Designed miniproteins, single chains. Designs and how they scored, part 97

Each design is a single chain, and the fold is of that chain. pLDDT is the mean over its residues in the fold that is shown.

## One batch from the design tools (miniprotein)

Design m3585
Fold by ESMFold2-Fast:
Structure m3585 (fold): chain A 67 residues (1-67)
Amino acid sequence: MEEELDAEVKEALVLIYIGIANIDVKHGNYDAAIESYKKAIELAKENGFTDLQKEAEKRLKEVEEMK
C-alpha cells in the first residue's frame, strides 16, 4: 500500500535527519544540526512518530543551549 510504504520511508528519513544532526553537533556545526533536527521534528510530527519527535525536540534544545 502506498500509505504503508510512505510511512516506512518517512520514518527512515526522520532517523537520517537525526543522524545527520548528531554528526553536525560532533563537528560543532550547530546551525546545520538545528536545521536537521527541525526537519526531523516536522516529519515526525506530520506522521505521528511521537517518540522520534520527542527525541529530536530534546536534542534541538540541547544544541540551542550550546550556542
Scores: mean pLDDT 81

Design m3586
Fold by ESMFold2-Fast:
Structure m3586 (fold): chain A 79 residues (1-79)
Amino acid sequence: GSVTYRVNEKGELELVQESPLTEEDRRDIEAALEKLKPLIKPGMTVVFSTAELRGRRRTLVAVTDADGNFLGYELIERE
């Protein structure tokens, strides 16, 4: 599944969009979010996309800045 957050002026994450998520998706997104939290800034948009491949959970995180520029992505694996 996927979830999109916007970082508000206080640095808090506001839910913009959510696909149907499993309990495993929610856990993976929460783990990725905690890892990413120190790196996010107000105005950024963060997209989390979860997948399972060959028994491994992965979360792709894509980030854009306040001006709409793509900053990059990170792949977070869970054992």
Scores: mean pLDDT 78

Design m3587
Fold by ESMFold2-Fast:
Structure m3587 (fold): chain A 63 residues (1-63)
Amino acid sequence: MELVEEAKRLLEEAKKALESGDYKTAQRNAGRAFVLARKAKDYELAQEALDLMVEAIKKIRES
């Protein structure tokens, strides 16, 4: 499985989950995207995934 493509797919799923209020799914998918992006050494994608994960965690703490 192509790591960058899988990370991008998970990041898009995380964005959709965040938009729909499913913050737990957004955190999990963003976290998985971060790990895969790091393994692929795509640090820009990893940073995007980390930012989304942090936003999801913030939303969970606000609820």
Scores: mean pLDDT 84

Design m3588
Fold by ESMFold2-Fast:
Structure m3588 (fold): chain A 90 residues (1-90)
Amino acid sequence: SMSPLDLAESAAALAAAIAEDAEAVAEQILAAGEAVVRYLESLGASEEELERLRELARKAAEAALAGDAEAAARYLAELERLAYEAAEKA
């Protein structure tokens, strides 16, 4: 799982990027989420798992657009955790 220090580092990096271009950050999050979903779908991940990953990517992008770097980092950490769990089942 992501450590508090890793989460703080991720949130700080996201905060800097969001301050520069929040819309571009949100688009990058959605593109990365779609790439993860497509990869896991190719490995046979369930539709329930794929929908949860899409939901987390959308929530992270919405948080980025709202300027909430901490929330965006938390959603991305949860997305990463679920993606690793889904890949391990394949």
Scores: mean pLDDT 84

Design m3589
Fold by ESMFold2-Fast:
Structure m3589 (fold): chain A 98 residues (1-98)
Amino acid sequence: LLERARAALAQSTVKGKPTIEVTLGDEPEEVRELIEEFKKAVEEKDLPLKASISLDASRRRLEIDLDYPRADTEAARLMHEGIGEFLLALHAALEAAA
């Protein structure tokens, strides 16, 4: 799952200053690693993505706020695909940790 997200993000030609803010409680290692890998992929590719990810320690609430270009361009489409794959991987990791 994460490899597909990385592949989609790697094809983006749009560059910007990424801002990724993460607030985690006592989450499983797999969830932390997945979020860290996503952050690294966005930062390494200088993607124009602003993200705030917050997980409640009780895991009753996951809040993700994303802001990225919405133009109907190839780069915007690839970012959307990468974010989608990341969300699927995050959902799977959270279910596995339950």
Scores: mean pLDDT 66

Design m3590
Fold by ESMFold2-Fast:
Structure m3590 (fold): chain A 82 residues (1-82)
Amino acid sequence: MKIDEAEVYLALGYMALALGDYDTAIKWFEKALELDPNNADAWVALGEAYYKKGETEKAKEYFQKALEIDPNNERAKELLEK
């Protein structure tokens, strides 16, 4: 089976997010989504990074995108209700 590099990029994005480097987090999450655009958790993570940058409207768009992919994504629902 091919190694899914999207999971590696997602992990790197979460590390950058935890360090407060939101621009780097966004770049890693975007790379993850280039490989797997149907990863709802990656869309949530991208939205969370934008929310922490103060780009609330853009963050909500990404949370909505996550819910379009996975309507039962609890994290996307929680973050959209912020």
Scores: mean pLDDT 80

Design m3591
Fold by ESMFold2-Fast:
Structure m3591 (fold): chain A 79 residues (1-79)
Amino acid sequence: SEEARRKLIIDARKILEKYGVPDSLIAKVTQALADALRAGKSREEILAEVRKVLSQYLTPEQVEEVIKELDKALEKYGL
C-alpha cells in the first residue's frame, strides 16, 4: 500500500539519521528505496543496493546494523 511505503520511508530516514548518514545521502537512499518499491524489486535487491551505497560511508558493522533495521522495517510493512 502507499501508506505502508510512506511509513517505511519515514522509518528508513530515522534509521539513517541514527547512524550519522548526511541528509543529502539520506535523501538519495530514501528516493532509491521509493523507486525500487515502485519497480517491484525484491527485499533482497533493495537491501543489496542500500548496502553498496552505505559501504562507502559506514563501517561493515554499521552497514549490517542499518540493513538489519531496514529489513525489519520492510517486514513490518509487508514489503
Scores: mean pLDDT 83

Design m3592
Fold by ESMFold2-Fast:
Structure m3592 (fold): chain A 64 residues (1-64)
Amino acid sequence: GPVDEKEVLQALALIYLAIFKTHSKDPELVKEAEKLAEIALTGSPEEAQAAVDRLRELGRKEDA
């Protein structure tokens, strides 16, 4: 079927979570990423977008 934009956001959130679980040594960052991924999976499209945006910000901060 056609790809729903919310399904793309859910997939992105899970990809970010997998990256943090694999590469991050900060357990609190991983917990925040898990919470954000849950919001992306269970929330509204707007909440999913905000969760993905927050995951992206956390990733940029860890790279710095």
Scores: mean pLDDT 79

Design m3593
Fold by ESMFold2-Fast:
Structure m3593 (fold): chain A 100 residues (1-100)
Amino acid sequence: LEEAAELLERAAELLREAARLAEEAGDLSLAEALRAFAEEVEETRRNLADREAAIRRLVRIGVALGILLAAAEFENAPPEIIELIRRARELVARAIDLLE
């Protein structure tokens, strides 16, 4: 449980860093989307007591991050941003596995 919370905290941090880099690159839409996902991850982390609800939310977040990652790759976003999104998505998947 604590391990899942730590993974989600790290995922939110990576998404916020990706948003900062996107903003610096002038991609305000990507920055806004990344900040929104960071907030959703953080809210899920605060509500882990309902494990089933948390798993459902994280699965949806993971799918949405996968779509965002594919779009960022298609638009040739900076590699650093792509890597941060990929790592955040991996941490979300690991958190789901821990919550089961």
Scores: mean pLDDT 87

Design m3594
Fold by ESMFold2-Fast:
Structure m3594 (fold): chain A 68 residues (1-68)
Amino acid sequence: MQRYTLSDEQQEKINQLNGLLESGAPVEEIERQIEELEKLAEQEKDPSAKRALNWYVEQARRALERMR
């Protein structure tokens, strides 16, 4: 297992996105939250945290594709 440390802000953003995906929120709202998480990943300097954030972005994008 890979170890990574995410900030409370990054973890909260992931939790919000997961909640939207689980509740069946509108595609437009989910897409907006994915874009915000992608921006956080791009700004992250720690390679391990950046990989973790990018992994969550990919999982969310795959979930969104299944909703289409």
Scores: mean pLDDT 76

Design m3595
Fold by ESMFold2-Fast:
Structure m3595 (fold): chain A 65 residues (1-65)
Amino acid sequence: SAATLAGAAASAGAGAGGGPELARERGKQDYIFALKGDAEGARKAAAEGGGSSTAESAEQAARNS
């Protein structure tokens, strides 16, 4: 579920996955793939790495507020 996924994303970004440095590294990889015109590859990498779900975590926080 989206709620469960958002929780996992928050955990990965907040500490379990190495905190902000790791989250930034994942975002950088997605950006590089996008620059190469490989949006599909970027999405696949995000799904596999699990570190690019920060946007969903932010959406969940906004809804809770």
Scores: mean pLDDT 53

Design m3596
Fold by ESMFold2-Fast:
Structure m3596 (fold): chain A 55 residues (1-55)
Amino acid sequence: MAKEKKERIIESAKTLLDLGVDVETAKRAARVAARHLGLEEEIPEIEKEIEEYAK
């Protein structure tokens, strides 16, 4: 359940990057979504995945 929600947040952030949105904005959107879904503890991992994808 939590893993599925985390994967959806990461996928959404990757889509934003593919559309030309900057990494900081994509990370901010992911943080907002994670807090809304009760996944604050996962924010560091989510941000790492976004940064790795952006390389």
Scores: mean pLDDT 80

Design m3597
Fold by ESMFold2-Fast:
Structure m3597 (fold): chain A 65 residues (1-65)
Amino acid sequence: MSAREKRIIEAAEEVFREKGSKATLRDVAERAGVSLGTLRSHFPSKEALEKAVKEAALRRLEAEA
């Protein structure tokens, strides 16, 4: 996973925590400091981004075990 993808996932976790279901890809792009087009090139849908965020969270929980 690229450094940019990691940055987008971290921003998505923050935005989804703050705004929940009202969060948009634009909100995530602004938090990550990338264009909406750049974000969509890595995660084409909100569902793809949500999946990546869940997978990243699971990997962090595994590090505690």
Scores: mean pLDDT 78

Design m3598
Fold by ESMFold2-Fast:
Structure m3598 (fold): chain A 74 residues (1-74)
Amino acid sequence: GPAAARAAAEALRAAARAEPDPGGRTVLGSTAQDLLANPELSRAEIGAALAGAAAGAPSPVTRDTLARLAEQFA
């Protein structure tokens, strides 16, 4: 739902501000935008989207951030 999508997007944007890797910042930012574009997503669907983004993440730090967020929404 919209509240879960907003919470995930805020966490992703905060992580993007702290991310030193430009590719990691892009992945975190685009993932946040995708979640906000689909506010009807269930908590489980948000978790799956975050896990998918983690699998494609360019840096270990970005991957770990996305994976931990995904677990919070499982």
Scores: mean pLDDT 82

Design m3599
Fold by ESMFold2-Fast:
Structure m3599 (fold): chain A 62 residues (1-62)
Amino acid sequence: SKKAEELIKKGEEAYAKGDYREAIKLYGEAIREAMKDGDEKLKERAEENLKKAQEALLAAEA
């Protein structure tokens, strides 16, 4: 879905800036939108990006 792709892009931009909490939020929204559209590939991509952002946040707060 276009909305899920746009949310992933915004999440990637937040991640690149080190805004890991914002990236987590945006990827979570992307997962929900992909699920509504039945887009399994975008859901998986958003879930992978979410895990990376969560790991980066934990490392940044350590």
Scores: mean pLDDT 87

Design m3600
Fold by ESMFold2-Fast:
Structure m3600 (fold): chain A 66 residues (1-66)
Amino acid sequence: SKEYEELVERLKKKGVDPSTIEALELYRATFGDSYAIKVLRLMLDEGMSLEDAVKKVREEEEKKLG
């Protein structure tokens, strides 16, 4: 999606390691664009690491399931 591509470009401009971008692409392939966008938002807006952002998104999904 355009939103995903724009957020990835912002992350690249911030100077994150290319391996972080590759890990995010794998997460996107596994869980979809909506999950990847949530992760990117947490990384850009909250300054979270990829691992912390992924954990938070998973915890939010668990809350939705009960």
Scores: mean pLDDT 80

Design m3601
Fold by ESMFold2-Fast:
Structure m3601 (fold): chain A 75 residues (1-75)
Amino acid sequence: MDPLVERLLREARELLERGRRERNVELLEEARRVLEKLRELIETRTPPSEEKERLLREIEELLEEIEAALEEVEE
């Protein structure tokens, strides 16, 4: 994997974990923002590959986890 992509994924996961533990909406929103930027970066980097599809699926799964966590904190 691209080292930058790995770093951003780790950062997003850490923000998600901290946001859930602290019930902090701002941390969850930051995690979502990082993942959205990462998704755009992967799409624009382009080479159509199984790695690209795998990374996009992982990002989508993490975004779904963040959305679920945000709904839990709002209610």
Scores: mean pLDDT 78

Design m3602
Fold by ESMFold2-Fast:
Structure m3602 (fold): chain A 78 residues (1-78)
Amino acid sequence: GLEGLTEPLREALELAERVLTEDLPLEEKRELAERARRLLEEVLELLRRVAPPEVIEAAERFAEEVVRELEEHIERLE
């Protein structure tokens, strides 16, 4: 059920936080952002199987915002 989301979601958010807050090399930030994106995709796939449409829509918007913020941050470092 929804409980199976907690681990991949937590890991994705921890990786996103590291990209946004730590002074890491650009290459490492790209790797962490890619891992966070993949984990968010996993969370969305799980939600699409069990959650009502309104929850799925909210989660998709949240994931898009996180990915956008990570991409904008990395682009500004180039």
Scores: mean pLDDT 83

Design m3603
Fold by ESMFold2-Fast:
Structure m3603 (fold): chain A 61 residues (1-61)
Amino acid sequence: MKLVENAERLLREAERAIEEGDYLTASILLGMAQLVASFLEDEEKKEEIYARIDELESRLP
């Protein structure tokens, strides 16, 4: 549960960084979210987080 909260926080911060044009910070935050998500025991939630990471990565130039 705490890992899910951390991954969601990192995704929110990455989205904000993308909106601000800080693509380096966004890339780092997405990498951290992917690492955190890799430790999730809930496979369904893990897939949801991975899908959101992929969506945000598609917004990078």
Scores: mean pLDDT 82

Design m3604
Fold by ESMFold2-Fast:
Structure m3604 (fold): chain A 80 residues (1-80)
Amino acid sequence: MKIIIKDLTGEEKTFNLNEKSEKEVIDELTNFFKKNYNLDEKLAKKIAEKILKKAKESTEETLVFTIDDLEKLINEILSE
């Protein structure tokens, strides 16, 4: 299973769940969101955990999250 995140510059960041622990994936995603979206650590970690959960529940070999998909996730968390 792979998670592909497209950042603000259009570059792709790939996370391979078979090669990394769940903690490493969450930490890398959290740092990615802090750096690229200037989010606080708590919000960035919630987004990372939600993405990882969706990836674990998916039967697909690859999940892709675009900037628009990430913005929707952020807005959902902030609206609640």
Scores: mean pLDDT 76

Design m3605
Fold by ESMFold2-Fast:
Structure m3605 (fold): chain A 115 residues (1-115)
Amino acid sequence: MVLDLSGQNLTSIPTDLPKSLTFLNLSDNNISGEIPASLGELKNLEYLYLHNNNLSGEIPAELGKLKNLEILDLSNNNLSGEIPAELGKLKNLKVLNLSGNNLTGELPAELSNWS
């Protein structure tokens, strides 16, 4: 299932997302607050676009549970803290874009092949 809600002036991530989602695009909205750990429950997700929002807080380690994920774009937000090493569990990941945030520390060694 594909859900494209980009450019909709959303202020929050929807809470009623179906677990059958393979594609979620919430880019170019006004979404603020933290990335919910519950996004890690969307086990069929292959593409996740959250870029160009006002997301804050840390990247939840639970995103490392999205084993089918091929693209993760969190760029151009206000994310802070360190990149969780659990993202290194994303063995199908082809594109990781974390640019344009306030992330600290070094890229985990597990992620060296993606960035």
Scores: mean pLDDT 85

Design m3607
Fold by ESMFold2-Fast:
Structure m3607 (fold): chain A 84 residues (1-84)
Amino acid sequence: MEERKKREQEAIQAIYDELRRWLLEKGLVTEEEADAMSLEEIVRLAYRADPDGVEAILEKYASESIEAEVWLALLRIDRTVEKL
């Protein structure tokens, strides 16, 4: 259904926009660098700086996007393994 695809696309775009704004606000990237980065690169960079904040953003959109739910799970697993 087009409605489901639209919600998923809007959720992914919202995650990108929130993380991009946060990275720019913290001075972790320039606008040019952020525009050149993929969503995956933005998520990984933001997660290294603030894992709890990134998890909170992904949790907000996990109900609307399977990709966001999968990323949240993978990032949490990676964080757990690093503690071992």
Scores: mean pLDDT 76

Design m3608
Fold by ESMFold2-Fast:
Structure m3608 (fold): chain A 59 residues (1-59)
Amino acid sequence: ALCQICESNEPATYFSLDDEAPICSSCARSRPTARPIDLSLPEEEIQRYVQELKEKLEK
């Protein structure tokens, strides 16, 4: 996945709760709610992690 914030082809290594999108490490530095994510994990693990983050955002 590529960074959804800086409009570049930078690989996403973080997930932003505010944007609900994968972002690069540079963008994550300006977003205190960004959390590291391992996109090399199986899709099911990534989906579960993202779902948990969204649930925490929604409460």
Scores: mean pLDDT 71

Design m3609
Fold by ESMFold2-Fast:
Structure m3609 (fold): chain A 60 residues (1-60)
Amino acid sequence: SMAELGERAQALKDEGDVYRAQGDNKKAATLYEEAARLYKEAGDDQSAARLLEEARKAAA
């Protein structure tokens, strides 16, 4: 369901935040990109776009 996709996306985003806080920016970027894909699939284009931006910032 769309709600389940959103919950999975949130969990991946939270995991990405943990890795980013630990300095693992590459892992964080990958998790943010995966979360963005799930948000897009759930129809949440705003959350997807924001996470793709966070992934780019983490990878830079």
Scores: mean pLDDT 87

Design m3610
Fold by ESMFold2-Fast:
Structure m3610 (fold): chain A 87 residues (1-87)
Amino acid sequence: EEERREKIRKAIAASFLGNSALVAAYLGDLETAERDLQGAIELAKEISPEAAKYFEKALQSVREGNLEEARKYLLEAIKKLDEAVKK
């Protein structure tokens, strides 16, 4: 079950980076927010293309200054990661 363990580990890491990015964005640290979201996107691409797409939308929303929209996309990305690692 090494592949499943690796998927779960990457999903946890991507979720952590996504949440870290949102906190950084709310604090005005856009450099950290963009870096952490880029990390979340790369990890999510290996698990769930849908999750990666939502992290990409969250990054675009952060760049546009729309933090409420970024939060909504982040929650969808995490939901897609959870779905991808079930069973």
Scores: mean pLDDT 87

Design m3611
Fold by ESMFold2-Fast:
Structure m3611 (fold): chain A 80 residues (1-80)
Amino acid sequence: ADGIRRVGDTAIRLAKEGEVDEAVAFALISGAIAINDALHRGDEEKAKAIRESTQRFVDALEAGDLDGARAAIDEFAKAA
C-alpha cells in the first residue's frame, strides 16, 4: 500500500513541476510492472484492478486533475 502511494506521489509531483509526459510514462511503466507481477502470480483480478486504476490515474494526470489522480491512487490502495 505505501509503495503504491509513493509511486502516486512521485507522478503527481512530476505533473506539478510541468513534467506531465514524464509523470504519465512513470505511471504507465510502474503499472505495467505491477500488472505483470500480478499475472505471474495468477492474480487476474488484481491485474485488472491495477490496469483500471492506472488508466484512471493517467487520464487524471493528462487532464491536470490532481484531485482525481489522488482519488485513483486511494482506490488502487484499497484494492491491493
Scores: mean pLDDT 79

Design m3612
Fold by ESMFold2-Fast:
Structure m3612 (fold): chain A 82 residues (1-82)
Amino acid sequence: SMAEKEKLRKEGSEKYKEGVEAYEKGDYEKAIEYFEEAARLFEEAGDKRGAAEAYENLAKAAEKNGDLEKAKEYREKAEELR
């Protein structure tokens, strides 16, 4: 339903904001967790733009956390959604 999709989109936006805050504080492991949740929620909501942005930031957080292989995978997911 539209109401369920809107709820998922709002939850995704909240997780995205938490991810950005964690990233800015240098807590890359927490940023990864929040951006993964945001990407999932945006995908469930059908928000491809939101999901793409979440995957792009997930890739940045993964790079900062030293996981270059995961960062590459997340960037590829972001490009597929754009």
Scores: mean pLDDT 88

Design m3613
Fold by ESMFold2-Fast:
Structure m3613 (fold): chain A 75 residues (1-75)
Amino acid sequence: EAEELVKKGEEAAKKGDYETAIKLYTEAIKLEPSAENYEKLGEALKKLSEKKGGDEGLIIGAERAYQEAKRLKEE
């Protein structure tokens, strides 16, 4: 279920395992495309980019996730 995937993603992120967090949040979004889940995905992508020294693809991915979260909050 989406809630279980989000909890597992949060646990992975707390451990610094942002790659696993991204996978789990992406699966959660497939089940429940909510602004909250997109924000969590964006945060994990941003944290992974910081860990990898500013990967441009991850930064763009985070920006897109945040844009989708904003769109869902406004619509």
Scores: mean pLDDT 83

Design m3614
Fold by ESMFold2-Fast:
Structure m3614 (fold): chain A 68 residues (1-68)
Amino acid sequence: GLSREEVKRLAMEAAREAQETLPRDGADLLGQRIGEIAAQAMADPSTSKEELREKLREALEEVKKELE
C-alpha cells in the first residue's frame, strides 16, 4: 500500500503540473480534486501508486474538458 508520504508527494507533483499548465481557476478546481483523491488513497491501504497516478491523470483531463 501507499504511505501517507508517497500520496502527498504524488499529489504535490500533480498540483505543480496543474499550476504550470492551467489558468488559476482551473488549477484551483484540480487542486480540490487532487486533495479528494489523495484523501481517499490515504484512507484505502489497497490503493497502488499506479492507480493513484491514473486517477490524478484522469482528474487533469476532466478539468481541461470543463474549461472548454
Scores: mean pLDDT 79

Design m3615
Fold by ESMFold2-Fast:
Structure m3615 (fold): chain A 86 residues (1-86)
Amino acid sequence: SQLTVIVTGATDEGIQAFTQMAQDMAAAGVKVTVTVSGDTITIVIEDGREGDRLRVMGVAVELSLKGHSVESKTSGNTITITIGPP
């Protein structure tokens, strides 16, 4: 099943963190597409598994621990993450 991750309010740090995550996933053989438009990142993962969801949530937690305001919502196969300033 396809997993879609939409990140809004991403600063340079958030863009780097999610882009690096996607690059690491692609290097591991995951079919992942990343689109960055302003402060919005759209990540599409083909055949997304529970481990892929945990990786996404791990990045969100990391940004929260660095002082960013992070909100997440899951609806089916779509994860929406909103990042505020620290």
Scores: mean pLDDT 84

Design m3616
Fold by ESMFold2-Fast:
Structure m3616 (fold): chain A 80 residues (1-80)
Amino acid sequence: MEAELQRLEEEARRAADAGDLEKAAELLEEAARLIRERLAEVAALLAAQGAEGDTEALARQAAERAEALAEKLREEAEAA
């Protein structure tokens, strides 16, 4: 799980650096989907890394942030 999320984040960064904002958005949407699908596993990872409180809520927030960033990147791609 963590390795897959890390890989998607790295690929999204590379796509954004190359100016491919649509691809970066797609990769972030895929990461958000993976987090939502494997929510309990991501929550367990956050707890293992020392996160306090509702780690499932933190995992949901991570997916929401990735989705918001993807939306922003798609808007920027359309404006370009």
Scores: mean pLDDT 79

Design m3617
Fold by ESMFold2-Fast:
Structure m3617 (fold): chain A 66 residues (1-66)
Amino acid sequence: GKLVAVVGADTEELAEEGGKKAMKEFGADDYVPLAGMSAAEGRELARRLSAETGALVGVAGASPTG
């Protein structure tokens, strides 16, 4: 399957930057920025989507204390 990056972050800017970096650096085919989501929520969503779709799914850019 294709590579998709799901990027959950506290802010829209962090989510967008993380998604663009995943496409540029890791060759992801697409990204899904999710602003206003905690790091824990983003990680859980990424884990579920990765398991469900078989795509490479990551989370980045959330505030480090989350």
Scores: mean pLDDT 62

Design m3618
Fold by ESMFold2-Fast:
Structure m3618 (fold): chain A 68 residues (1-68)
Amino acid sequence: VQEEQDFLGELVDRMEERLREGGVPEEQIRRTVREGWQRALELIRQGDLEGARRVVDDLVERAIREQR
């Protein structure tokens, strides 16, 4: 449980950092982080840590692309 929570926390912290560095507005960062947290948590609960990381990466890339 603790290791899973630590993993999720690290993913979310990295996501927020990448979004901010990518120039994503704060309100969109907040929405994207919330979506990423929810989707990653569901995958982590299923034991799919790689899927959780992929979902987070996809959300970050999409949000940064939308800033163009």
Scores: mean pLDDT 80

Design m3619
Fold by ESMFold2-Fast:
Structure m3619 (fold): chain A 65 residues (1-65)
Amino acid sequence: MLEEIEKGFNDLANTKKISAESLKEHVDVILETNKDLSDEEKEKLKKLAKELAKKFEAEGRKDVR
């Protein structure tokens, strides 16, 4: 499950169609939907999202309006 979510985020990063703001929203939705995730899995997902968000900002996708 977590690996599939990670792949989804990486795919979105590669398409360049999602902003850092949108990525945060997706993470919130995943955490709300998948309450079966352990605290460790949630922390790992948050860390991945933070790293991808920084990459998105570096690519000029900080905030797409």
Scores: mean pLDDT 68

Design m3620
Fold by ESMFold2-Fast:
Structure m3620 (fold): chain A 70 residues (1-70)
Amino acid sequence: SPLEQELADLEIKRGLLEIARDTLEFVLEKNPDLPEEVKARLRADIDATRAEIGELNSRIEELKKQLEKE
């Protein structure tokens, strides 16, 4: 099913973004002595990644509901 393939692709993309988010959060937590400009950039990148994950979660839930009706 094209919807099943789209769901699988989005779940993979979400997983990669979750790894990216967790990696950035880990770097920020383990390096408290980073320059403030670097920490600000990391926080911005974490926030952007969280926003993308949120959008993907909404699309994944929509596709799951569509598949349950088929």
Scores: mean pLDDT 88

Design m3621
Fold by ESMFold2-Fast:
Structure m3621 (fold): chain A 79 residues (1-79)
Amino acid sequence: SLAEQALRAAKAAIEALKNGDYDTAAMLFRHAAVLARKSGNEKAAELFEKAAQYSREGNVDEALKYAEEAIKLLEEYIK
């Protein structure tokens, strides 16, 4: 599903973020946002957009906070 694809993109973004690849993390979080929105999860999409913004800024703590919140919403939807 699109929600499962968004979850995979978000997890890949977190790995890029851990590796200090902030531009790749931001791109992957934006991709997760597009997929989440297409799956009908507007709130998760907004949170992934914030994760992308903070990733671009190198603010790892804030990026992870928003990414984790979005992932929880998607996991609840997929159940």
Scores: mean pLDDT 89

